Designed miniproteins, single chains. Designs and how they scored, part 104

Each design is a single chain, and the fold is of that chain. pLDDT is the mean over its residues in the fold that is shown.

## One batch from the design tools (miniprotein)

Design m3611
Fold by ESMFold2-Fast:
Formats: sequence, structure tokens, C-alpha cells
Structure m3611 (fold): chain A 67 residues (1-67)
Amino acid sequence: KKELEEAEKRYNELKDRYNKLQTDFDNAVKNKDKYSPEEINQIKEDLEKARVDYAKAKAKYNLLKSK
């Protein structure tokens, strides 16, 4: 029970972070005059990291949820 609850919480947190970073990246690309190339690259790196972390958390949550 507790492991499933922790996995669900982590999944939701990382899903929200990934979604936010996707929005931030889209906004940076659309408003490139407001962002430096370094800032856009940092968001891109953070987005890729968040994608991997989200995928890992999703897999763990699904594993614990399925029997």
C-alpha cells in the first residue's frame, strides 16, 4: 500500500514537472527574443531529464498497480 502511494505521488509530481517544462520550452521557442540561447538549451536539457524521470516513475507505478 505505502509503496504504491509513494509511487503514485512521485509519478504525479514528475508528470506535472514534465508537462510544465514542455510548456516552458514551447514558450521559449515561440518567444526566442525574450530568452537567450543558453536559457533555451537549459530548458531543453531539463525537459529531457524530466522525460526520463517521468517514464521511470510511470513504469514503477504501473508495475506496482498491476498484478
Scores: mean pLDDT 82

Design m3612
Fold by ESMFold2-Fast:
Structure m3612 (fold): chain A 64 residues (1-64)
Amino acid sequence: SYGDVLSDLLGEAVRRARELGLSHSEILKLLTEIQETFEQLAKEGLSKEEIRKKVTELLNKLLE
């Protein structure tokens, strides 16, 4: 489901952010941005695979 893809992406974001030493506040902001981006892309009719790719690219950009 879309919810499973979102859960996977949020879990990966938390893991990576913790490895980089981000604060709870920074992690919450990151998760909010990922969730909002996911919901917007889903509303625009993108497939689960397209959303996963675009959100992963965003996550890579935000954590570099």
Scores: mean pLDDT 86

Design m3613
Fold by ESMFold2-Fast:
Structure m3613 (fold): chain A 90 residues (1-90)
Amino acid sequence: SLSQRLQQLRDGLDALLADTDAMRAAGAADADIVAWLARQLEKLGFDGRGMVRFLRALGLSDAQIVDFMRALVESLRNMIDAIEKIEARR
């Protein structure tokens, strides 16, 4: 069902946020986190590599790119949460 697919996507996005925070806490290089997040976003159908190239062209550091990509994942997570709340009222 749509509800089950949204739950799976939500759990996947929550895992991406947790893994990003864990990589940062473990002292992983920002460039490695950027490369990993770009690949995860590509699995979700986004142009992760194109996003990284665009943000670097704007002069963002790898640390700032991680912050941006994390915020994007959090925003997608919040959108799914909102959709589930709308469906729960029907």
Scores: mean pLDDT 85

Design m3614
Fold by ESMFold2-Fast:
Structure m3614 (fold): chain A 75 residues (1-75)
Amino acid sequence: SIEELIEELKKVLENPAVGISTAEDLIKQLEEAGADPKVIEELREEVKKRQEAIREKLMKTLGLSRDEIDRLIEG
């Protein structure tokens, strides 16, 4: 169900080891299931917010600048 997919996506967003691709795949499944476009937009914003929080945590933990973290993530 749409509700189960939303709960699964929220669990994915709580796990820092899970990448953007998994969250994007769950959002696609929600779109295919006919979820409200407004709900999809809210979930996309939540993904962006979680990714920024992970980035800030990595900067603090590793003592690296934003540019250094970007290079590390992009390879």
Scores: mean pLDDT 70

Design m3615
Fold by ESMFold2-Fast:
Structure m3615 (fold): chain A 83 residues (1-83)
Amino acid sequence: MVEVESVEEALRAAEEAIREMEREGKPYVTLRLRFPSRELAEEAARAIKRLAAEKGYAVQTEIEGNEMTVSIADAEFAGVAPA
């Protein structure tokens, strides 16, 4: 678990997790972050989802109090097959 005090620190942690996933050839990585407030955790979750979407990754976030679990997966875009 990583303690973060800002959205920027959370984004840095997510970027490192993605790099590790790519370097190790893993299809999936889970990261746990602790924030000073629930509001900051919610803001960080939105920022991480934007970052992942820009890089082509799928992200799921779960917030329990001031702790967030981030699951990042290689986003195979399988849901939209244009005719």
Scores: mean pLDDT 76

Design m3616
Fold by ESMFold2-Fast:
Order: structure tokens, then sequence, then C-alpha cells
Structure m3616 (fold): chain A 101 residues (1-101)
């Protein structure tokens, strides 16, 4: 599935950005990558694609929570927490879609 391949690529991009976050410009790049991941996950057409999206969104939530916990910059910390909140909403939507499949 091209959807699953794109999800895997976007998760790798999110991980790379999170490893080097130092500024609000890095947070903007993170937000763009996360938004693309959410759009890709929510575009799932099969149970397999929905399950891959759920797994990816959960992994990204865990990574965002971990990075927020270790972040000392209060503005970057708040932005990471807000992004994690948006991913949690997307995860909830995708779980409901999978249940009704």
Amino acid sequence: SSNIAKIQQLVAQVKAILAKIKSMADVEQLNAAVNQLIKTALSAKTKEEMQAGIKALQEVIDLLDEKAAETTDPEIKLELELIAGIVRIALGVLKIELKNF
C-alpha cells in the first residue's frame, strides 16, 4: 500500500525532526510533518491502512510526550503538547472509523 509506505516515511521524518528540535522553526517543520501524517492516516481506505495509521499516530504521540517531558523551553514544550493533543484527536477518529468498518 502506498498509504502505508507514506505513513512509514512521515513517521521517520517526525523522528528526525524531534531529535534535533532547538527552535520554533523546528517546531513549524514538525507541525507540517505531523499534519501530513494525520492527513495520510485519515485517508485510509482499508482495515490494514487504518491499523497502520493507528500504530503510527500512537508512536508519534509517545515520542511527542517524551520530547515535551525533557524540553526546558516553555514555548517549545507547550507547542509539543498541543501537537500531541491534535494527534490524539486524529487517533480517536481513526479508531472510531476502524470500529465501524
Scores: mean pLDDT 91

Design m3617
Fold by ESMFold2-Fast:
Structure m3617 (fold): chain A 69 residues (1-69)
Amino acid sequence: GEELAERVIQALVDQARALVAAGVPVDEELIKSLVTTGGNYLRSKGASEELVKEAKEKTEEELRKIMEE
């Protein structure tokens, strides 16, 4: 449940930071893509819509922090 969501969020944040380190900027399109992918993955693992919504919001917040750095 929540632990899986936290692991997915961390994996997406790590991916975004790896892209920045490689010289690829984090833009709105990349954020949307990663948030959608994470949400779809959690749904595929049986996560509730409430948990998926919360995880998507947390992922978007963390990725936007990286974009604004």
Scores: mean pLDDT 83

Design m3618
Fold by ESMFold2-Fast:
Structure m3618 (fold): chain A 61 residues (1-61)
Amino acid sequence: ELTVEDVLKKVRELRERGQKLLQEGLETGDQKKIEEGQALIEEADRLFQDAAKLMAELSSS
């Protein structure tokens, strides 16, 4: 079972990497980097929302 701390750490890592790739792709016109960067940012947002929902659901016990 992943802890909330593990998820938040992963969210931070994905956002940082995603933003870097997206910026590089936009500056160089590298479509692959743009797509990879956007995918990482989207995954980070999903994990952040999932962590918030998980905390709300599991804390009811």
Scores: mean pLDDT 79

Design m3619
Fold by ESMFold2-Fast:
Structure m3619 (fold): chain A 83 residues (1-83)
Amino acid sequence: GEIERLRREALEAARAGDAAGAVEKAREAVELAIKEGKYEEAIEILEEVARAILEYEPDPIKAIAATLDLLGDIIELEMKIEK
């Protein structure tokens, strides 16, 4: 579906060293997952994309910045699951 397509595009961007593009596509996939009530899937997407960015982004500052953005998104979703 659309979530799986956007998740794939985010991972492809991360593997290409496009951390910013990976974050944008991951957030689009997460928005759709949230609309479907799939909070656990949304967190899994963010975690998978963050790991790919850390693996493939050659600039460590860009990798850290993108990972911190996605960590913030994960924390917000975890709070929604617990409440």
Scores: mean pLDDT 83

Design m3620
Fold by ESMFold2-Fast:
Structure m3620 (fold): chain A 115 residues (1-115)
Amino acid sequence: SKEELLLKAEVMVRVAAKAIRDFLESKGITSPEVKEKIDEFEREALVALQTGTPEERIARIKEGAEKLKEFLTKAVDENPSLTPEQKEEAKKDIERFAEAVVELMTYYVNEIEKA
């Protein structure tokens, strides 16, 4: 049902937010500002799943993911404890995360509209 797809999409948003928090914590990136930005992304993504046209929802998800990626990339660059190689690896993982979230949420937006 549409309700089941929406619930599944909401669970996936929360799982994604936890996954990125755990990943960053594993790299020693634990600032309150980083946590707040991930929490903001989670809240905005949950709203985007339910608000406006499918095209508008997908656009907001892409914007939110790009905003989070930019913020986390800067947090990695500004971390004095990470080597240049560790920074490059973490930024690539953040980019892959953002792309995966956009792809997954786009799938759910489209499936919810078909249901």
Scores: mean pLDDT 87

Design m3621
Fold by ESMFold2-Fast:
Formats: C-alpha cells, structure tokens, sequence
Structure m3621 (fold): chain A 85 residues (1-85)
C-alpha cells in the first residue's frame, strides 16, 4: 500500500467512526481493506495495539460486524491519539 493510499484509508476510517451505526456493507469493505492497513501499520512501526485493532476488523467483518465496527472505531481513535502525540 502506498503512503497516499494509507493516509486515505486512515481518513476514511476516522470519518466512518464518526457515523452512527454504519451499514454492514460498509463494515465488510473496511474488513477487505484492513489486512493491508494492518501490514502497513506494522511496517511503519506503529504500536502493536493499533495493528491488533486493524487485524480484528479484518477477522470479524463477516462473522461479527458489530465487533468489527468496534475495532474500527478503536483503530480510528488510536490513530488520532498517535497523531496528536
């Protein structure tokens, strides 16, 4: 994943985290993109906690969309906190 693509995914996750009760289709799309995000986060040396949340989105997107969405919200929050230093 390119740096521009990763930044775009971060912004998309943050925007979705601000929305109430996103549709299951949106969660599935996040799950499709989450493995690439997790790999790029790991590659860039982000904390294991942030990487873990991205992996949970991927893992649960189809089987447990509510759990996947909670992981996506936590991922977005952790990314904002890291950006704020």
Amino acid sequence: MNEEDLEKKYKEMLEKAKEEKPEKETILKLGEEAPEVAEELRKRGHSPEIVEEAELVAKYAESDPEKAFEAALKLAMLLQLEAAK
Scores: mean pLDDT 72

Design m3622
Fold by ESMFold2-Fast:
Structure m3622 (fold): chain A 90 residues (1-90)
Amino acid sequence: MEELLRRLEEAARALEEALAAGDYEGALAAAERILALLPEIAAAFGEAAAENLRAQVLGVRAEALAGLGREEEAERLRAELEALIAERRA
């Protein structure tokens, strides 16, 4: 648990710092690090916690991709995020 939380905190901090600096490549790398931890987060804190974190990270990835001019990829992630939110409401 300690190592998982530490890695999550490091990745989340890197994501915040990259976004604040306009470093969209760094933001994408930090988001990928968080997404890689989702299976362990689901096992430790439950699927709902992992799903909530995934939705937040996908939103940030879409913003970063748009910032890099990768608008088609950003639109796909926004559609995926909208579908995830709709599924949770249903």
Scores: mean pLDDT 81

Design m3623
Fold by ESMFold2-Fast:
Structure m3623 (fold): chain A 98 residues (1-98)
Amino acid sequence: SQMDQIRQQAQQVIKRAQQILDRIAALEAANPNPTATQRHQIDVARVDVQQAIDYANEALNSTDINIAMEKLLKAQVLLLSAEGNVWVVERMIERERA
């Protein structure tokens, strides 16, 4: 059903969010003295990941397909934002080591 597809996608958002949190932990372990810009981007990524998880859970708990799709879309947008911020910090660290 369409609702089963939404639930599967919401579960994938949660899984990807957990992978982003693992990437953040790895960056913090590798870079104990981040710049103010790096700290800010990681902090934004954490907020976006947590909001993505919250929206994905709201989609999973919804019985209304339109509400579930709206929540899933919000979760996916926040997840992409978080991935982008982590990617930028990873590139900044690589440049500092070059």
Scores: mean pLDDT 90

Design m3624
Fold by ESMFold2-Fast:
Order: C-alpha cells, then sequence, then structure tokens
Structure m3624 (fold): chain A 85 residues (1-85)
C-alpha cells in the first residue's frame, strides 16, 4: 500500500532534520503543498499550487478516509501537515 502523506511528511522532516514544533503554520503548509505536487507529478500544473483544502482532500484519499475536507479546520490541516500529536 502507498504510505500516507502524513507519514511521507514525517519522513521528510526526519531526513532534513526539521522539528515540527519549530515550523510556522505557513512553512508547514508550503511543505505539504510541495510534497503533494511532487506526488501528483505531470498530472498537476506545477505553476498552480494546491490549496490547503485540495491538499487535505488528497491526504484523505490516500488514507481511504471517509472524512470530507469541508469538515476540516485550518488547525486540523496544520496538525496533518506538521504531524504534531
Amino acid sequence: MPKSLLELIKETYEKENLKPEELTQDEGTLLLQKYINELLGSDHDPSVPLSPKEAAEYLLKLNESDIKPEDLTDEDILHMVTGVE
């Protein structure tokens, strides 16, 4: 099975020696958008970044989740991006 985007983000944080607690909300969102753009590849226009809502929808799809992006708050999306438990 493909890894969840949250797991991939956590691996990226470990690889780059980043601490989620030290990242700002904007930095976390930017990292999530970059990661999703890389995963989507040529199917997505790289000049058009994904919105946080689109990023959350992609995460939920990868995890085969029934949770809808509309039900997620900005804080929930940040939590998913930073991986802070």
Scores: mean pLDDT 51

Design m3625
Fold by ESMFold2-Fast:
Structure m3625 (fold): chain A 93 residues (1-93)
Amino acid sequence: SMLEKIKKAEEEGYKEGRAEGEREVAEHGVSDEAIERAREELERLEAKLQEVGTADAALPDVKSIDEAIELVYEVAYARGYLEALERARAEAE
């Protein structure tokens, strides 16, 4: 179902984003600048997903299920990545 595809995209995106963030921390450490950049990227992607979610109400534009699923994945990825960085920062003291 569409809900199953969305849940899978969210789960996979979060998992991969978190793994990449943990890898980045292991290789380069974490900085306030890196966290700020990751937060900005997440906010940008969340805004894009919100636009797609309201398209049917405001603009009956051509939207594909694939586009929505891709954005869900990208938002989840960015969230996982940011969470990995914030957690590493908090645990560093």
Scores: mean pLDDT 78

Design m3626
Fold by ESMFold2-Fast:
Structure m3626 (fold): chain A 89 residues (1-89)
Amino acid sequence: MSSELEKRLKEQKEVARYTATKLRAIGLEFDIRLAKRNKQPVPQKTLDEMEKEIKILKDWIKKGKVSDKVKKEIEEMEKLLEEVKKEQE
């Protein structure tokens, strides 16, 4: 039925949004770690984008839709962000 298809599309869209957010956060984490390795300052835009992505991922944790392993990965990302912000003050 069309209503069942609409529910499936909405759920698929939410999963796609979560997956895109997680992949973007992983890419940003890589960029931050690479900059630290090269003793280069992390662009403020990169830090702002990472903070935004972490907030979205933390919302998914609150909804109980995230595994303990992924929750730990998100916590490590948040720790990295706070460390870099403190070092660049």
Scores: mean pLDDT 79

Design m3627
Fold by ESMFold2-Fast:
Parts: structure tokens; C-alpha cells; sequence
Structure m3627 (fold): chain A 90 residues (1-90)
């Protein structure tokens, strides 16, 4: 399905983010992941329980990615900005 394709694309970008050693490149990948989050959320089924469960999963994965960016030396001010951007989507 279209949703399955977007989920797979997100997983591939998340893997690329984990492999990244450059903070600037990692931030670019993370922003691409946020765009996919927005698209995925827009295509979730109209089932409130499934939608809420998936949003919680995205929040957990997002926190892991923010910790990766922090480990690469992305400044706190930039991390805060990225966290606020993600919160608007999920």
C-alpha cells in the first residue's frame, strides 16, 4: 500500500541517520524523516486506536533520533527547534 511504502522509506532514512557521522547531514536526513512523518500521519486509517498507537510509536522513534543528533554534537538550540517541529506533526 501507499502507507506501507512511506513507512519503509522512513525506516530506510532512519537507518541512514543511525549510520551518519556528520551532524549537518544527520539534520538534513532528520528533516526528510519529519516530512515523511507528516505524510504518514495524513494517510493513517480513520481508526482512532490504531492512529493513536502509531503516533505514540512515532514519538518514541523521534526521541531516539533526537538523541542520535545530540550524540553527534548538534547544538541544544537546534535540537529544541527540531523537537518543536516534530511536536507539531505528531
Amino acid sequence: SELDKLIKEREELATKLVESTDPEEAVKIYKEILKLYKEIVSKLPSDPELTEAYKEELKIENEKMIEKLKSLGVPEEKLKELKEEAEKIV
Scores: mean pLDDT 81

Design m3628
Fold by ESMFold2-Fast:
Structure m3628 (fold): chain A 92 residues (1-92)
Amino acid sequence: DAMEEAARIHEELAEAARKLYEKEKKEVYKQQAELHELLARVLREDGAKAKITYKDVNNHTLTVEFESEGGVIRRKVISEDNKSSEVELELK
């Protein structure tokens, strides 16, 4: 089960990032933990959706949407200027 194995890996990465955040108190580790937690959720639940909003170093907002359906993970990136791109990843 490739999706369940991938979800487990992301859960382990989230736990590792949380431990690094507790020790080093760097926001990047907290952000990595939250990203991996959301990806694990999308991978475990068919039809699950997750949305993450980032701010870059220039204070520009980037929104990334993930959706899981039928063993396919779709990622849609929406920039601050309303330009979007879509990427599909199929787990086999």
Scores: mean pLDDT 68

Design m3629
Fold by ESMFold2-Fast:
Structure m3629 (fold): chain A 79 residues (1-79)
Amino acid sequence: SKVEIEFEHDSEKKAVLFGVSAGIEAISYGAKAEIKIDGNKVHITVEHESREIAEETAKKILEIGKSVGAKQTKPVKFY
């Protein structure tokens, strides 16, 4: 199962720091994460065999994004 999330941050530095935090969370859940940073935008793809784990990981990443004031730029996609 895959979950895609995209955020826009106030600055490139904030985008990089968020990407690092998201990567750490994905590792802690045993999920695979692909993180793409383009300026102040961060695109994250979370993958796990368990849909539940992929969704829990994505939920935690969404909470982190909200806590740092990032703007969600696309609807969350579930595969």
Scores: mean pLDDT 83

Design m3630
Fold by ESMFold2-Fast:
Structure m3630 (fold): chain A 76 residues (1-76)
Amino acid sequence: MEEEEQEILQRAQEIVGRLSEIVDEEGPDVSTDEALRRLGEREGLSEADVERMRETLRQATEIVGQRQLERILQSL
């Protein structure tokens, strides 16, 4: 549903913004998983909070992937 998808995308954007600060400090070769661990260490987040952030990013990736697939299929 659009409201749930929008909420997930907004949370993912906030997470990506925080991760971009880690990437700027550690360099562009850092993986998303490594950046999430560093963010958790820096902000004193619990393992449960880091896992929720990871799950949010995964769900956002699935939403974006589905929308891209629909666009490709409409172009055929």
Scores: mean pLDDT 74

Design m3631
Fold by ESMFold2-Fast:
Structure m3631 (fold): chain A 71 residues (1-71)
Amino acid sequence: SAPDPSAGRVAARQGELAAKTKDGNIGDLSGMGAAIAGAVEYARQAGISAKNNDGETAAKWARLGAEAAGY
């Protein structure tokens, strides 16, 4: 009944990418920021689905998040 570990790993990578972008001294991030925000939201949905023991939905959200982040 544990969450899908693959979804958790993707969510962790998306979070790390978002944190690195936030800490970067980049003045104009509107387009990249939107893409990263989308990836983070997909990762968040994957985590919610994994918590509800819906591994198939969690994996789909994790895949979308990875694609949005350029994986």
Scores: mean pLDDT 59

Design m3632
Fold by ESMFold2-Fast:
Structure m3632 (fold): chain A 78 residues (1-78)
Amino acid sequence: TLEEIRERFATLSPEDQLEFEMARGTLDVAYAVYRRTQASRQEIAERLTRMLQQLAAQGLNPRVLDLLRQYAEVLLQE
């Protein structure tokens, strides 16, 4: 849930909080763009998963990455 994400976010260092907020903003924009296409929920999920894999490859903190995966799942419920 968003409440659980908020609680876990509060336990992050300021640097990890910044990384999370920057990546979350990017996911929000990507989700909005993909929703404007004729993409199915599954196609959007696959595209968001690829974005998260790119962030993991760039060395994003695993704790931040886990919260982003949870956030992406919340987005897909909208």
Scores: mean pLDDT 82

Design m3633
Fold by ESMFold2-Fast:
Structure m3633 (fold): chain A 71 residues (1-71)
Amino acid sequence: MPPVRVTLELPGATPEQVEAATRAAEEAGARARGTVLPGRGLVDITAPTPETLQRAVRAAFEAAGQALPPP
């Protein structure tokens, strides 16, 4: 299957929160890259399946302390 990708925006995230989110996504089986910008963080997540992507996104938000959007 082609890989799936998403970019998460973390408003007000510190460098440590971006690093934690990136690491959590990688531990969930995805490939992730964090970018720290003034007043926000971005985490690019690439996964081999939609199921892995869902786990990685959830892990990243939990690690960053961000509230998940309602399902």
Scores: mean pLDDT 77

Design m3634
Fold by ESMFold2-Fast:
Structure m3634 (fold): chain A 68 residues (1-68)
Amino acid sequence: SIYDKLSEEQRKFFDESLQRLIAARSLEEVRQILNDFINWAESQGLSEDEISLLQQELVDQRQAYLAS
């Protein structure tokens, strides 16, 4: 998992981004949170492939939570 290869600080930001996505009430909020995550991940030197996989993981985990 790409998540398991992240630093502690990077995992913290991923987890905080997931909580923001779970709390989001509109598609516009979801897009903003995902854009914030992508911009942050690029600033951390993560590759486009790593960012894509982490973004998909955020979306998948949010959908799993909302389906529960």
Scores: mean pLDDT 86

Design m3635
Fold by ESMFold2-Fast:
Structure m3635 (fold): chain A 105 residues (1-105)
Amino acid sequence: DEALELAVRMTTNDADEVEREYIRELLERGELTEEQAERLLAGLDEGRWLATVRELIETSPPEEAERLEELEATLISALLIAAEMRRLQKIKKMSIEEAVELLKK
C-alpha cells in the first residue's frame, strides 16, 4: 500500500520533504510529466498543493486526470495515516511497526 509506505516515511522524517521526494520519484518513474511535477512542487512550497493537483486534473486528458486523482488520494491518505501513527505513538507508546499493523485494513 503506497499510502501506508509514505505515511511511515512521513512519521520518521519531515513530511514536507517526503511529499517533495515522492513527487520527484513519480517523475522519475514516468508517472508524472515534468510540467506536472514542477507545478505540484511549486504548489507544495506555496501551501496550495491540493488546489494545484485539482487544477491539473481539470486541465489534463482523462487518463492523466485519473493518475492525478490517485496521487491526490494517496497523499491525503498518507498524511492522515501519519497523523494517526504519531497519535498512537504518544498515547500507547507503540512502535511505528506496531502502529502500521494496527492501521493496515
Scores: mean pLDDT 75

Design m3636
Fold by ESMFold2-Fast:
Structure m3636 (fold): chain A 74 residues (1-74)
Amino acid sequence: SMEELLEEVRRRAEEIARESLARGLSEDELGKRFGELMKEVERENPDLSEEEKERIEQIILEVYLRAVAELAAR
């Protein structure tokens, strides 16, 4: 279901954020990893509508912005 996919994407995004922050990665490297996640999700789910893609992008963006804010506060 879409709900299960959105939960899985959030979980994967939060894992990327935790690993990247723990390793002291730059904002550029963090952005690259989140971009790769979006590409992977689209490849795994080729039949996603534009609306569904936007919902997935919004979740990834929320996690990314929170991680960037944490980096800026260090």
Scores: mean pLDDT 86

Design m3637
Fold by ESMFold2-Fast:
Structure m3637 (fold): chain A 63 residues (1-63)
Amino acid sequence: LTPEEEAARWRAEAERHRQLADFYDELSKQYEKEGKTDLAEKYRQMSEEHRRRADELEALAAA
């Protein structure tokens, strides 16, 4: 892989993780509105994990 191809791959993977983070964030907010705080916290943590992975992948692409 060229450095450009590798960076593009990292960005594509980061985008997928951001989409998952957004999805779980929406679920977390939905459960919070329903008063299901344990489920809201679970999905909030999943959203944060995917956001963190996206940030890591973007950092790799920028290096």
Scores: mean pLDDT 86

Design m3638
Fold by ESMFold2-Fast:
Structure m3638 (fold): chain A 75 residues (1-75)
Amino acid sequence: MLLVTLKAKPGTEPEQFRRAAAIIAEVAREGQEKLKKTPPSKAPDLQKEMQARVRERLREAGLEDAVEVEIDIYL
């Protein structure tokens, strides 16, 4: 199971939050497809990969200071 927690930081505009949510949803969709093929022993590696990918995408969009995001994989 994949759980994503997204929180808006103080002063975040609704449009910024929507853009961040869209990026996170895209990464989560990709991660879910990978998770279906991932052994339990590799789930922590996938979690780290997804968290790094989300941070990079948010940074490139200028949204790293707009939201807090946590990704957890439970198997």
Scores: mean pLDDT 77

Design m3639
Fold by ESMFold2-Fast:
Formats: structure tokens, sequence, C-alpha cells
Structure m3639 (fold): chain A 81 residues (1-81)
């Protein structure tokens, strides 16, 4: 089943919160896993163009804040294109 706009917004907000909690705990591997799981959920449950737009927004958020996490998002974006 495809996610609704409201479900996608909630998932995106939850993902930001979970990544921030993992980073605060020093769990960089957990933060990376959360982002990969989010990208996989988008790929399976969101139309491709919308999934790309959401991942690009998330990439821009991390590009200046955490280049290692941004690199993971870049790899996931390449898989969708």
Amino acid sequence: MLLSEEELDRLEMRTYLEVERALAAGDRAGAAAILREFAATLASRVPRERAIAVLEKLYRHYATRDPELAAILREELARLR
C-alpha cells in the first residue's frame, strides 16, 4: 500500500527524530541504518518522483550538518534514479 501524504509527513518527522537520538547516543551505525530503512520504505511505498523529492530534501538537510550521512542518502538517491 502506498503511503498517504500525512503518513509520509509523519514518517519523515519520525526519521529526523530517530536519527537525532541515535547521533546523540553516539550510535552512528544506527543513524545510518535508520536512513537506509527510510529510503527503502520510500522506494517501496511512495511514487518514485515523490520519493526522490523527499530524499533530496533530507540530503540537503544533512549535506552541511553530517557529510557521512549525506553520502548514504546520495547512494540511496542514485538507486532510485
Scores: mean pLDDT 86

Design m3640
Fold by ESMFold2-Fast:
Structure m3640 (fold): chain A 76 residues (1-76)
Amino acid sequence: MQKEVEARGRKLLEDARRALQEATSESVKRKLEEAIKLAEEGLAKVRQGTAAGVHEGEELIREAERLLQEALEEEK
C-alpha cells in the first residue's frame, strides 16, 4: 500500500538523519547521505500516486534501506 511505503520512507529518513548526527567515519557519513537522498527521491516518486512512481519509489526506498543497514554495520 502507498501509505505503508510512505511510512517506511519517513522512518528511514528519521533513522538515517539520526545516524548521520552520530557518525564519525567519512565513509559512513557518505553512505548515510546517499541513503537520505535515495529515501527523499523514493518518497517523491511514491507521492506521485502513479503505478510507475510507486514502483520506482519502492526500489529507491529499498536501496536506501540497504545503504542505511550497511552504514550502521560499518560504524560498529
Scores: mean pLDDT 81

Design m3641
Fold by ESMFold2-Fast:
Structure m3641 (fold): chain A 85 residues (1-85)
Amino acid sequence: MPSKEELEVLREVLQKLIDAVDGKISIDEAKSFVDSLLPKLSPQQQKLVNSLLNMTEVAVKNPDLRGFVRRNLRLQLEGVQLEIK
């Protein structure tokens, strides 16, 4: 089970990935942010975050995929927010 601290880290990561898809920050800024927090996550959560980061990078390069990826990231964020007490 993810800890409350791990869930807070996931929330911050997901928000930065959404911001990158929306063009509020660069993909390089999102990558740097994720890399700084990655050691605080379990190996399974690191794998998930790396998959989501790759999907975000693809969406930044492919405008037609941005809506789909943003929706997926928002659903993940909502799930994490519901688990935080």
Scores: mean pLDDT 82

Design m3642
Fold by ESMFold2-Fast:
Structure m3642 (fold): chain A 111 residues (1-111)
Amino acid sequence: MKKYTVVISASIPRELAEESKEEILKEVERIAKKYGGEIKSVHETERADSVNLVIKVEFDTEEAALKAAEELYAYLKKLVDEGRLASASVSVIDADGNVVLHLSSDAAAEA
């Protein structure tokens, strides 16, 4: 079966990591269930000033993956805007490994 993978990446300030990680995982689970997706992996990497969280969710259709990615990005963008995340990105990858969509936000990004 062709599957579409939504890859969520969030950089969480260390002082907020415990609370924000739990909230993000619950919201990802909610949105995944809403669109018929399954969480396949959760990876956590500690950095000097942040905790980086990478979550992969698989969907059976491109439409479901794109809708889930848009809703997830809106949620994560709000957390970046509130200073609760340093950065966030959501990507949709097709069954052949091509990036169909990439959305990102960075609290430190000034043009």
Scores: mean pLDDT 83

Design m3643
Fold by ESMFold2-Fast:
Structure m3643 (fold): chain A 60 residues (1-60)
Amino acid sequence: SPLQERVRQIINEVQRMLDAGEPEEVILQRTQQLTADLPPEVQQRVLLHVDDLIAERKAR
């Protein structure tokens, strides 16, 4: 679906930011901007997933 493709593109961009070593606050701000036009339920799921990805990076 177009929504699933958009979410996939957002997560791919977040992964690039994580791999580049961008600060947590920059990643979260960017994620909020990229998801602002999405349904609130979808935005919440993406933000929770991004929190998990940030936590994984910190554990490395």
Scores: mean pLDDT 86

Design m3644
Fold by ESMFold2-Fast:
Structure m3644 (fold): chain A 71 residues (1-71)
Amino acid sequence: SAAAVAQLAAEIRAMIDQAVADGIISEEEGRALKAELDALAARLAGSSTADAVRQLLEFGRRVYERIRAAA
């Protein structure tokens, strides 16, 4: 559903914002990751819900791995 796609994007954004707030990544890195998320969302505008969910989960996994490596 569109709601599930929006929720995943919001959760990824919250993860980035929390990592910046905790000092794990810089404000510049957080801004860059959110720009990548926004660019991904724009590319997914014409995609199926299943494809959008899959790509957002993969992006979220990469964000999580980057945060873990920095912590």
Scores: mean pLDDT 85

Design m3645
Fold by ESMFold2-Fast:
Order: sequence, then C-alpha cells, then structure tokens
Structure m3645 (fold): chain A 62 residues (1-62)
Amino acid sequence: MTLRVSPEELAKARVGDVIRVVDEQGNEALAVVTEVGPDSARATVVFPDGSVKEATIVPGEL
C-alpha cells in the first residue's frame, strides 16, 4: 500500500523513526520507517485496530 507524508517529514526520516502517515481516505496511522530512499521510504504501518502492514511512503498532502 502507498501512504502519504509531508515532504519535509520524509526528508528528515531515518530508519527506526515513528512517523504519522495518511491513507487515501484521510485516515491517520503510525509508521515505523524500515528503509529510506531518495524519493520514498518503506515502513511497517500499525493501524488503530492493531493490524500491521508494510507500505511505501511518498511525499504528498496530508
């Protein structure tokens, strides 16, 4: 799945950071960064229901 983060937050992200991300419906979730690339990051996302998914994080509007 693809989630959005502010471009400024993505630029500062490091492996192991917990960041706030937003899905396509505008739902907020917490993501633990697992990999940082030049234009995106990978993260493990924990949803409010306790489900865990791997996601690609891209810069975008929250």
Scores: mean pLDDT 76

